# Ledger of designs, part 93: designed miniproteins, single chains, continued (3)

Each design is a single chain, and the fold is of that chain. pLDDT is the mean over its residues in the fold that is shown.

## One batch from the design tools (miniprotein)

Design m11241
Fold by ESMFold2-Fast:
Structure m11241 (fold): chain A 62 residues (1-62)
Amino acid sequence: MYDLLKQLSEINLLIRQGRVEEAIERARKLLEEQPTNRFLRGALAAGLDAQGRTEEADEIAK
């Protein structure tokens, strides 16, 4: 696995900083390369939920 923990940490930091849109875009980009990665799906769902897009977050997380 290639530095996935570092990328997940960066996504979580972006969310914490209120840069939620950047976090979502980064997670989506990584998911295009690894569509079955549960950690990336979780990170994307967290970002969407932070924007109040809870229905989309739930769909991604399933």
Scores: mean pLDDT 77

Design m11242
Fold by ESMFold2-Fast:
Order: sequence, then structure tokens, then C-alpha cells
Structure m11242 (fold): chain A 61 residues (1-61)
Amino acid sequence: MKREVHVTVDSSLENGEKAAAEIEAAKGDVVHITFVNPSKEAMQRVAEAAEGAAEVRTAPA
């Protein structure tokens, strides 16, 4: 079964890097991403990490 992984991305680069690492570890799984006032840099980093996911779902907080 595909695992579902939930990550929250806020405006901080530290959180963006942490979320990207979790998304990369969830390669082939379904990833749910919640954005809370994200920075452009955090969104770019997360988008790059999400390329390996089987499905990506995004929602604003």
C-alpha cells in the first residue's frame, strides 16, 4: 500500500528544508502539503523534492 505523508511548509527556510527531506524520503508515496504563508524559496525547494512522489496534494492553511 502507498503511504500517505503530511508535511507543513511555513515561511522559514529551515522548515522548507525539513519538509523537503520528508518529501524526498516519501518517494513513491502520496504527499499532502499544507502551506502557511510560504516563501518563494520554500515553495521552490519543496516543489523540487516532490518530483519523486507518486501523488502530490496541496492545501492552504
Scores: mean pLDDT 73

Design m11243
Fold by ESMFold2-Fast:
Structure m11243 (fold): chain A 114 residues (1-114)
Amino acid sequence: PSLEEIREIMLEIIDEMESHPNATLFSVLPDVEKNFPNLLDIVPNPVSLSTIRDAVLNGEITTLEELEKLIDQLYENYKKFFPEGSAYYADAKELYEIAKKLIEEKKKELESLS
C-alpha cells in the first residue's frame, strides 16, 4: 500500500477512537491537564489522540505498527495515573481494546492486498 493510503487508514482509526463516548479523557491534552494537574509528574511523555493525529499528519509515523506503539504508550500512561477499578481506568481499557481491534483488522486487510 501507498504512504497516503496508510496515512488515511491511520486517520480513520483515530477518528473512530475520537467518536467513542469515553474519548474525551484522551482527545485534547490541555483538557487532560486541567482535570489531572499531576499527570505530567507521573507521565513524562504525555500522549493524547490529538498528538497522535498530529504525528500522522506531520509524517512522524508512517506505519500501523508505529501507530500501535503510540496507542500502547497512551494506555500505559493512563494505567499509571488512574487507579485500577475506577471508571476512568475502565474507560481507558475499553478505548484501548477498540483501537487494538481496529489496528489488527486493518493490518489483516493490508496483508490480503499484498
Scores: mean pLDDT 71

Design m11244
Fold by ESMFold2-Fast:
Structure m11244 (fold): chain A 73 residues (1-73)
Amino acid sequence: PQVTVAEAIYGRLYDGAFWGGDPDYTLSVSELATLLNQSQSTVSRAVDELVKDGLLRRTPRGYTLASPVPARK
């Protein structure tokens, strides 16, 4: 079940970077919780796992993709 939340978080950040044209697209835990209709504790645990896996990085404004979205894809 946690895999679904982590995938949703990654997908939202990827969509913001790709469709929004902003490679530094950043969402806070509160923003992710609201967008995904999940608790902040569930989102916080999922983003911590994604950061440990090297998929996301923590910033003062929230969380963003660890690697820039490729110009292609």
Scores: mean pLDDT 74

Design m11245
Fold by ESMFold2-Fast:
Structure m11245 (fold): chain A 112 residues (1-112)
Amino acid sequence: AAAANAIKLAALNLAMTGAAYLANKQYANAISANKQAIALASSVDPTSATLALALLNLGLALLQLGKLAEALSALKQAIAAATALLAKGVSGAAALLALAKAALAAVQAKLA
């Protein structure tokens, strides 16, 4: 539907904005943008690449701020989403899954 496509584009734009904030070490802004991207993407396509990317970037931003429990939750969701994309043969899913697993290992190391 046209409305669903508009929401998908809005979610993608927010995920890209969140990624830019993360790259610039603006972690609070990255968290806000990625949470908005997750809410929109989940409402129209819970198996989207946009959702998986936003969950990964949320987890990475939370890890950088030392919010380890929230980072753990986001990264486990990112792994689940990336695994679903890999099963669908989506290009880039394997790289996204590898990044999410590496980030999860970093969170687990800090919790030990």
Scores: mean pLDDT 87

Design m11246
Fold by ESMFold2-Fast:
Structure m11246 (fold): chain A 85 residues (1-85)
Amino acid sequence: KEDEILKKLDELGLEAAEAVHKKDVEALEKVLEELEEFIKSLKYLSPLVLEAAKRLLEEIRKAAEHLKYPELVKRVEELLKELEK
């Protein structure tokens, strides 16, 4: 099932990249919301899944900074802190 989890993270990464290309802040917010819900739905995060999720969150954070959306940056930073616990 790890392969399915990694595929979902890859799909979300592509959606985030498309949102950035289109400068669509609402689409980027939806990707973050879907990622947050997906992560919270998992009872256990393997090290590989955790690293993939953190990498995607960092990409979304940089995208939000580029789009000048500080509220979204803050949400990503809060999620990253939760994953470090």
Scores: mean pLDDT 82

Design m11247
Fold by ESMFold2-Fast:
Structure m11247 (fold): chain A 71 residues (1-71)
Amino acid sequence: MRLKEERPVALVRFDGEPKVGDEAVVGGLKGTVVHAEGNEALVEFEPGARPEVGAEAEANGIKGRVLGVKV
């Protein structure tokens, strides 16, 4: 890689406790849980993805919603 690309990260509140490494779908975008604290988790996406605040999320059958995004 010639440039350092940052991966977008969404803060998601789930209706349960996701695990680090779980696949998540957020507003139709695929991501991976990279950090979890209780029912809140950080989901990382591919470079160029644009997750939206308020989008619906799901990881391993646990539903959630995006609280914030870092791009």
Scores: mean pLDDT 79

Design m11248
Fold by ESMFold2-Fast:
Structure m11248 (fold): chain A 61 residues (1-61)
Amino acid sequence: MSEEEKIALEVAEEMEREFVREAVLTGKVYSRDEFIERAAERLEREYGLSRERAKELIEKL
């Protein structure tokens, strides 16, 4: 696994935990597309990855 893939996996795991907590507390269901978008935004913001590359990494998980 590349360094970028490892970072993407860590971010995806954190986002999944956050989404599960929010769903339990609010009853809101998040789509896969919403998950990918928010995880990609976080990768772009925190790690400087391009939006396109960030989405590809998350989608391949």
Scores: mean pLDDT 79

Design m11249
Fold by ESMFold2-Fast:
Structure m11249 (fold): chain A 81 residues (1-81)
Amino acid sequence: ALEELRAQAARLVAETRAAAEELRREGRLTPEMAARLREAVRGAAELLRRLGLALGVPEAEAEAIVEETLAESEAAIEAAL
């Protein structure tokens, strides 16, 4: 349960980093595009939280993983800007 949530979270961070870097390379990572990417990541992170709770992950652990995932994803987007 917890292992799956962590794996999904790590995948989201990796996909966010790859998307931001690709957009940067193409000259398409504008502030507007970055904002859209951030919104998509927030939605995905909320689904991860719900998935974690459904899998029996304690609420505090699920929240901590989601918060870390959002912070790492945001850092990846900022690093690409």
Scores: mean pLDDT 86

Design m11250
Fold by ESMFold2-Fast:
Structure m11250 (fold): chain A 80 residues (1-80)
Amino acid sequence: MMEELLERERELVERSRALLSTMSPEEQQAFLERIAAVAESYRAEAEAAIAAGDEERLAEVARKVIEDAQAVLDAAEAAL
């Protein structure tokens, strides 16, 4: 489960790099800040899951981060 989520994250990063190469530096910065904000919004929940040793909960948090990051990528593509 976690290994699949890490693979999905890696694929998302690779796809994002292709999109970013067509953007201006300012557009790239704004996009990356939005992605960072998604990760930050889940930090407390991820930390709680890690502290509890709840791998299932941690996997769910990771899945949500990936889903929200994908939504940011989709919105950025639509805005171009």
Scores: mean pLDDT 77

Design m11251
Fold by ESMFold2-Fast:
Structure m11251 (fold): chain A 93 residues (1-93)
Amino acid sequence: SEELRELGRLMAEAFRRLAEKAEDPKVKEALLELAELIETNLSLVEELVKLQETSTLSGEEYLEKVKELFIKHGMPEEKVEAIKNYILEQMSK
């Protein structure tokens, strides 16, 4: 789907922008790796859209489900945890 490819590109751009603002090199690297995964993996984008459309979860509970999808699609758990913690810190500002 062209719509899923475009959504994946927009999501990847958002994570690359977060990476530019990240001071921790490990967080920056993890965000860039996630951006590449999202841009190239249509199945992951489709599952993220389905989670967003069907989920009543919010905040940290929603981020935990998103984390599970990233790990399922090949991201190392430690890198996804670093991204989740960084996003939670940004959301608290």
Scores: mean pLDDT 83

Design m11252
Fold by ESMFold2-Fast:
Structure m11252 (fold): chain A 77 residues (1-77)
Amino acid sequence: SLEDKIREVLLEFGVPEEKARRIAKKVTEIVKSFDKETAIRRVGLLVYDELLKLGFPREKAVEAAQKVIDLVKKYLD
């Protein structure tokens, strides 16, 4: 559920399907492994860094990271 929602957000930003699936899986692994505060920080950094590596502008990387953080916060509430 959370993994699918994250994947869909990344696809909407134009992240390729294979990479969106990989990032979504890494995010869900972080969420399962850390407390809420640490998970939110690590998720934000991961999504931001991965989108920058894919050539997305900083503004779009920040926007995508924030949307993924919002999904993680709702899931952990």
Scores: mean pLDDT 88

Design m11253
Fold by ESMFold2-Fast:
Structure m11253 (fold): chain A 61 residues (1-61)
Amino acid sequence: MELLDKAGGEAIRAMGMAWSDPSKQLEAAERLREAADRISQVDPDAAEAVRRIADDLEKKA
């Protein structure tokens, strides 16, 4: 649970960064993938959802 809480917090921060500064979308996408890798140890379905968000951010960058 602590791992999920930390990864979830990082994902939220990455999303906030992308919305605050569009030039950070690629950086935010990479951080979301890192969070997804941590989440995948506990919840693979949630990790895949986060990876899809990261892919969408990269496509927009």
Scores: mean pLDDT 71

Design m11254
Fold by ESMFold2-Fast:
Structure m11254 (fold): chain A 69 residues (1-69)
Amino acid sequence: MMKELEEEYRRLQAEVAATPVEAVEGLDAARQRSEAAAQAWRKVATKMMTEEGLSPEEVARIIREILEK
């Protein structure tokens, strides 16, 4: 369980690294403000994946969209 979350987190980090500098600066500021919230959302996402049967990729995308708001 936790290993799968860590793997998805690494995939998200790789996508952020491939993002242009301008977008990275905006995401970096948002991440600093919501880092604790991101951890909480990751746990909620795990329950969604387990209970709803969502794929890790779908869950990761949902978290990313929520964090952007």
Scores: mean pLDDT 57

Design m11255
Fold by ESMFold2-Fast:
Structure m11255 (fold): chain A 106 residues (1-106)
Amino acid sequence: KEEELRRIAEKFKPQIKKDLEFAGIKLSDEVFDLVMEETVRLIVELGLVDEIINAHPIQQYMALLSATYIIAKEVLKEGATTREQIREIAEKLKDVIEVNVRTALS
């Protein structure tokens, strides 16, 4: 269920931010929050909610980190700061995100 996915994402959010910064992806708190919102939205749109909530915590983390990393890297590269810009980036990367999320869950 979407609320459970949002709770899992919120739990991992601080660690995901730290791992992104370690990888050289430094976003403002506002932009990072928008990237996390789009990560959750895409997982819902791709029909992967049940697969994530039923996965092992390590797989849940890797799936969310992979999706967030893909979006965040492009957001930083393009200098995107608005919800609309970040959504357009996320939609363009949807196929790559699906493959990476499914790989993390296998």
Scores: mean pLDDT 89

Design m11256
Fold by ESMFold2-Fast:
Structure m11256 (fold): chain A 74 residues (1-74)
Amino acid sequence: MSPEERAQQLARRFGAWFREKEPQLSPEQAQEFLQAAQAAVHDALEAGLTEESVEALERRFAELEARIDAAIAA
């Protein structure tokens, strides 16, 4: 799998997961987290979708998922 294909799969997986969680967030929280996810994708694109930048994207999505779960639990 190419780094580009992996980045697309990571973004699609995150988007599907986020859609399930979004109803448990305020509109303001949902917008903030969506903007953070978009920034992570943009950074990976600017880095040229290298294996290293896609691994960083995967870590950023995992950190964001943890933050969203923490916000819902609070």
Scores: mean pLDDT 85

Design m11257
Fold by ESMFold2-Fast:
Structure m11257 (fold): chain A 71 residues (1-71)
Amino acid sequence: IEARIAEALLERPLSPSELAEELGVPLSTVRRALRELAERGIVDAEPRRGPDGSLVPVYSLADRERARELA
């Protein structure tokens, strides 16, 4: 699943919910994989304000080279 997440993030930044929808996997699976990728320095999270004013974490690649190797 980490490789699939890295591949998706190579195209654009995505929230955990967007990753779960695009990859067809449970949100819990995506959150676990994102935590592991963040601990390894492969992804970063930035809070972004949604249309309703709520803050949503949006993940992007911190290390594109390592992400390409995973994908």
Scores: mean pLDDT 75

Design m11258
Fold by ESMFold2-Fast:
Structure m11258 (fold): chain A 93 residues (1-93)
Amino acid sequence: VSEEELEEEVATAMAVLIAAVISALSKPASDEELIEAAKLAASVVLSREQAEEGAEAFRRAAERVGADAEKVEETFKKAAEEVLPKVEEERKK
């Protein structure tokens, strides 16, 4: 994998996470909308630290709009668990 390719992928992943958080906070959101945003953001996490920060951010967003914060946080963590093993396995090389 080229350094340029990796850098572009990281930038895209961060942009998606930021966009998802902004979308969750910029309007009244239903549980369903936040759950979908959480799944999308979780699918592009690159580290456990990012997954933890993302889960907390989505929990706070859900609390702010009166959605089910526990369900949203749980959904993010579950989706991140699917992605993180692949990311960590690549790093363990």
Scores: mean pLDDT 65

Design m11259
Fold by ESMFold2-Fast:
Structure m11259 (fold): chain A 85 residues (1-85)
Amino acid sequence: MDKKQAVELGRRLGEALAQARRDGAPQSAVDQAAKLVQEGVDLLATDGSQKDKALALYRQAAQVLEDAGATDAAARARAAIDEAA
């Protein structure tokens, strides 16, 4: 994944996390999802070839949001991930 694509995906996932927080998701779930997103962002910043591993971390973050009831935020995150896959 090129640097511009990685940055844009991270931005869109950050927007999904902000939406989950606005929609009343538990702070613990948002923090867990944010940690997974940050791990993927750091991975791609170090090695753009780690796309599949970063996308797996992002899918885990979306699942955490879904399980917490932030369904719209999780759907937004999944759409961004699928476009980048």
Scores: mean pLDDT 86

Design m11260
Fold by ESMFold2-Fast:
Structure m11260 (fold): chain A 95 residues (1-95)
Amino acid sequence: MDQVNRQASQHARDSVLRASQGDLGSALRHLRRANQLGSQSPSALIAAGRSARRQAQRLGVDDAARLADQGIRYAQQGDIDLARQYLGRSVLLTG
């Protein structure tokens, strides 16, 4: 399970990277793959959320930054499903 979680986390991070490049289609595909592989590690979601927050701040998208921060908070509380939902919305707004 740990190796699959690492691969899922890599897809989540690549989703953020693709969104920052304006490739929303690839970003959504990587996010879906991360979800399928069970990206449920709180530490991985926190890392992805921090990356999403930095991208949102770089692009000046305040709503995306707030969604990323909320996703980080849910991940820290162990609410993986809400963390994934908020981080996904943040990534979509920066794409």
Scores: mean pLDDT 71

Design m11261
Fold by ESMFold2-Fast:
Structure m11261 (fold): chain A 76 residues (1-76)
Amino acid sequence: REAIRERVARLEELAKPLEARLEALLEAAGGDPTSPEEAAARVEALVAALRDVAPELAELYEEYWRALIDAARAAA
């Protein structure tokens, strides 16, 4: 159980510089993407940035954004 707390603290430390990048990317993504391709490019950049530090978070964001892209394509 102690090892989990240490891992969380380590992830928090590593996530600090990515937190600002994440917020900037999410804020930019909160605007309407002009196309599903633009949305896919944003997801790719976000997932790549997260994979080196928190692969579990990268998986969650990839799933979330893929669902949004699929919805956008279905609406087109």
Scores: mean pLDDT 59

Design m11262
Fold by ESMFold2-Fast:
Structure m11262 (fold): chain A 70 residues (1-70)
Amino acid sequence: ASSSTVLARAAAGDLLEAIEQGDLEGAAEGAKKASQYGALSPEDGERIVEALEQGDVEGARELLRELLAR
């Protein structure tokens, strides 16, 4: 939904900060909560969580930077 774009960018910024600090578990939990509360789409949240659970930190960063660039 277009109304969630600002919230998605805010959530993406927070998650990227957690990843940069090495808090991958906190980033994955944050992505789940952001998706649950509608700040991220379920699809975007799931992709970020999957990347982090697989140890694909660069993939997660790319997804978050794409959200920030929208």
Scores: mean pLDDT 78

Design m11263
Fold by ESMFold2-Fast:
Structure m11263 (fold): chain A 83 residues (1-83)
Amino acid sequence: MSPAERRLETLRRAMRTAQKLEEQGASEDEIMAALLRETADDPALRALVESLRGESRSKITSRLTAEMILASIDVELEKGIKF
């Protein structure tokens, strides 16, 4: 799996876990702890999640969605490098 594909899968898992916790009425601290756990294997992504600590849920979701879009573009670009 490419680094871009791995990041995309990590983001998809993190977002899915956060959504389930939010639907269950989990606290912002519990959602943040879950995001940090899901991103533990990607130091750059983990640092991004830590920088969002204390931000609104909407801002966290928007930022992670933007990262997921960027990772998706990177996957497409990697495929485009092969003639």
Scores: mean pLDDT 79

Design m11264
Fold by ESMFold2-Fast:
Structure m11264 (fold): chain A 67 residues (1-67)
Amino acid sequence: MTEEQEREVEEGVVLIHAAVLYVSLKNQGKEEQAEKFRDEVYRLIDAGELEKARELVTKASKEFEKE
């Protein structure tokens, strides 16, 4: 796999994980947090900050596990 293909796969994984967390937050009644979280992930991806987007998703997953 090329670096470009690897980035596309990583981006897809981050976006899928973000979508799952978005739905989870929305189901918990935290729609504003869900929207802000998703928008921030998209901004980081658009800026080419894939690693920061991945870290954000990982942190959000830990923080939003119960709440």
Scores: mean pLDDT 76

Design m11265
Fold by ESMFold2-Fast:
Structure m11265 (fold): chain A 69 residues (1-69)
Amino acid sequence: EVEKLREELRKAIEEAFKAVDNGDLPAATKALQKIAELARKAREMGHVDLAREALQAIVDIAEKIAKRF
């Protein structure tokens, strides 16, 4: 349940950073959308800390995209 959601978030964040490092903007955008969806699910399930981690990751990834592209 929450462990599966945490694992999915971790994988999505890893894929997003990998996509940015590879210059793959479409893949990075897709990963950001997945992280946003997981953040919403975490919030709806009451896992506020996990939702906060997801939102912070979105900010960090978006900043990296802005500097890269």
Scores: mean pLDDT 82

Design m11266
Fold by ESMFold2-Fast:
Structure m11266 (fold): chain A 85 residues (1-85)
Amino acid sequence: MSEAELLLNRLVGQILRAIGAALDQNKEQVKKDLDGAVETVKSLPEELRPEAAKFAINVFEELKKRYPEFKDIVDEAIKRLKELL
């Protein structure tokens, strides 16, 4: 497994954990997993970052729609990811 594949697997895991934490109403864990996902996208090779960022943004927009109580922390993560486009 390449470093890029390991980072992509980490990104998916962080996104899934953020969704689970949101279901559990654990705002602290949602923030940690969203922040972690952004840092993982930043660590990807430049050629993979835009598509990974777009994927994460799409999932986070849906997360925000389902859990509007986390809008503030989700919007911050989306803002950081848009800087990578």
Scores: mean pLDDT 88

Design m11267
Fold by ESMFold2-Fast:
Structure m11267 (fold): chain A 89 residues (1-89)
Amino acid sequence: PIVRKPRVAASPEVKAKVDKLIAEGDRAEAEGRLREAAELYMKAAALLVEAGSGDGTTVTALAIRAVGLAIDDGSKEPVTLGVKVEADI
């Protein structure tokens, strides 16, 4: 049976797994493996969604980070400023 779960607040277990995935993503990003970094950040976000079953501040932040890295890898556009300007308009 499905039980309603609170959003946002991750358990310590989930947070430890998320922190590990973020650390692996940060390392992949440092190595220039932007696609792998994006995938790792998306896995972290997905794990938080499963734990919180919805929209969470941490999930949103991780998803934005992952999308930014995926865009940079896919289009080779190094200009996060351009995306920010279009979103701000």
Scores: mean pLDDT 61

Design m11268
Fold by ESMFold2-Fast:
Structure m11268 (fold): chain A 74 residues (1-74)
Amino acid sequence: KKEIIEKAINYIKEVLDDPSASDRQIRTALATVIGELKKIDPELAAEIEKLFNDPSLSVREQAERTIELLEKAK
């Protein structure tokens, strides 16, 4: 679990570190992370999915909040 969460955090951070990363690229990374987490922690995946579908947050903010949730889950 911790290893998969750490890899998910690093993957999202890598995408966010590219200032030219499109909203589509960031959302694809988040969707991949949600899919992997559903296999190991469906409750955590559901929390991230709520962020992913929150229209009040920018895509970059959705990714940043996702990293915060994943860090707490480690």
Scores: mean pLDDT 81

Design m11269
Fold by ESMFold2-Fast:
Structure m11269 (fold): chain A 98 residues (1-98)
Amino acid sequence: TEKIAQGVIEGTRETLELVKPKIDESSKPILDDAESYIKSAEDALQNGQYGIAAILARDAFDLLVDAINRGIKDPKEAFELIQKGAEIVVKKVDESLK
């Protein structure tokens, strides 16, 4: 649905903003790719392509996970940040369904 796609996009964008200050410069190109996927998801949502929008936002989230794993040396910190990102996306989906 439109609401699920919106929630995934919003949660993924919030996760991107959380990740940006925490990773090294070498991982910034992956964040730029994630931003591009989020913008494509937003465009798909505006065009009524809710399934495509949700898939593109999930692809952006996968890129954020890759950026975290490459940019954060402490595995525990990396896993905690990935968990936080997943919780943000779930929360935004739940809020969008209300």
Scores: mean pLDDT 86

Design m11270
Fold by ESMFold2-Fast:
Structure m11270 (fold): chain A 106 residues (1-106)
Amino acid sequence: SEAFEKFLELRKTSPYPLLTWLVAKLAERAGKDPLAEGVPALIDAIIKKTNLPVEVALNPYEAERKLTDEEIKKVIDYVAERLGLTPEQVDEAIEEVIKEEEKIRS
């Protein structure tokens, strides 16, 4: 999607943990707590969908910096499926993260 491509480009230059931020927004859209349910879903996705060691995956802020664009997509897809979100809801959450990041940096 166009939203996802913009997210990947923003990730290259942003100082913020955009994947962790996105997963928090995905959890909120699913009616779930970002810390109690969002962060565990992200850790599980990194463990199952990437080749990173479990010890690295347990710190998702640092783990996301080590992920390729393809791995980012696999992680997002896994979290969305686990939370019961549609591709359209994922794109909306991505657009929110992009807009909020731009406001914080302005």
Scores: mean pLDDT 86

Design m11271
Fold by ESMFold2-Fast:
Structure m11271 (fold): chain A 87 residues (1-87)
Amino acid sequence: SEFEELLEEFLEEAKKALPYLSEEERKQAEDLIKQLEEALKNKDYETALKVAGELADLLLRSPGVPPELKERVVELMAEIQRAYREM
């Protein structure tokens, strides 16, 4: 599904952001990544959307994350939200 493909792309971008996070933020992001991967595996799309939003918020709040990655996160979250509504 488009929703699953967009979330997989979002996970790739989130993993690219990990080196730019503080130790505490990285631990939180890794936990959220794991939760998102499990939600996708179980086709729990409501939980996947919620966890993706929490992960996006963490990445966007983090001053160390490059602006280019933040811009990509914003774009992907908008597409993810659209795809979810069209399910």
Scores: mean pLDDT 89

Design m11272
Fold by ESMFold2-Fast:
Structure m11272 (fold): chain A 64 residues (1-64)
Amino acid sequence: RLAEAMAVLRRHEDRAPELEARLEALIAAGELSAGNIARLLVELGMSPREAQLVAELLMEALAK
């Protein structure tokens, strides 16, 4: 799971600055959720399955 999510993130590293800015906007708006992160990742070019996997991982990391 973690290795799979990291491989997906590496394939999309060219979009990292846009992803970072959009995540910061979601946090500032109080709209941070796995669903909102997954939607954002799909907009950045990830498949829905990849987006869901990465979004869940990011939410778990942010909860710690």
Scores: mean pLDDT 73

Design m11273
Fold by ESMFold2-Fast:
Structure m11273 (fold): chain A 86 residues (1-86)
Amino acid sequence: SFLDERVAEAEKRVAENPDDADAYAELGSLYMLRGDFEKAVEAFIKAAKLYKQRGDEEKARFYATLAYNIYKELGKEPPEEVKELL
């Protein structure tokens, strides 16, 4: 499907550019659209950490909040790693 092709391209982008916060943010969004919530939270946490490393505190908190909300919707306690990014 078009979505599976977009996911594959985004996965390739993060593999080639492991410090690209925007690439992880896109990958997380694509995983959300596909219903791969566990993969989406991993991608959003990585994006949040990379944004924080770049000094983009607003985007770091935004993607950490997305990860936090996905954990809550899955009935799971968000890990301290996510809470520390808020």
Scores: mean pLDDT 89

Design m11274
Fold by ESMFold2-Fast:
Structure m11274 (fold): chain A 109 residues (1-109)
Amino acid sequence: EKEKLLEEAKQSAESAIGHLERAIDAVKRGVGAKSHAQGAINALKKAIELFEEAARKSTPEERVKLQEAIDLLKEARDIVEKNPDSPEAFEKARELAKQALELIEEVLK
């Protein structure tokens, strides 16, 4: 139950990273990144929702680290929403999402 939510949340966050990588490549090639930026935003929102649900089923100690990860994903989402065509914004959002996944992996050990 909690483990399934965390796995689905991880997959959504990984999907967001993939969309951000494609958005960076699209801008670098001089083509539109809009669809990939929107894909990243949608995937980040889903990951946030699933991690928040998992946090409600977690211990107080796990919840602190999950909240840190959720806050990083929210920052990544906000950066992409405000800068939907900036490769620098996509790169920063990607790094934030990767940091969030590292925190989640630590909780699950």
Scores: mean pLDDT 86

Design m11275
Fold by ESMFold2-Fast:
Structure m11275 (fold): chain A 72 residues (1-72)
Amino acid sequence: SRAVYDTLKFMLDKESISDDTDLFAEGLTEENIQIFVGHVFGITISPETAKKLTTAKKLKDFILAQLEKQRA
């Protein structure tokens, strides 16, 4: 969603984020991703799960799926 990408722009200090933006290449760590999804979206994830969220699209799709599951 737009909200996920807006927050990623803030975290990565970028004006734009694309679906293929590599989060780890941009300097994020598994801990940064855990903190991001935990504090911004209220989602708790393991370091193993965070390691799999390598692109902005993967992170966005994961967050949206978790939020839908929480609202079900």
Scores: mean pLDDT 76

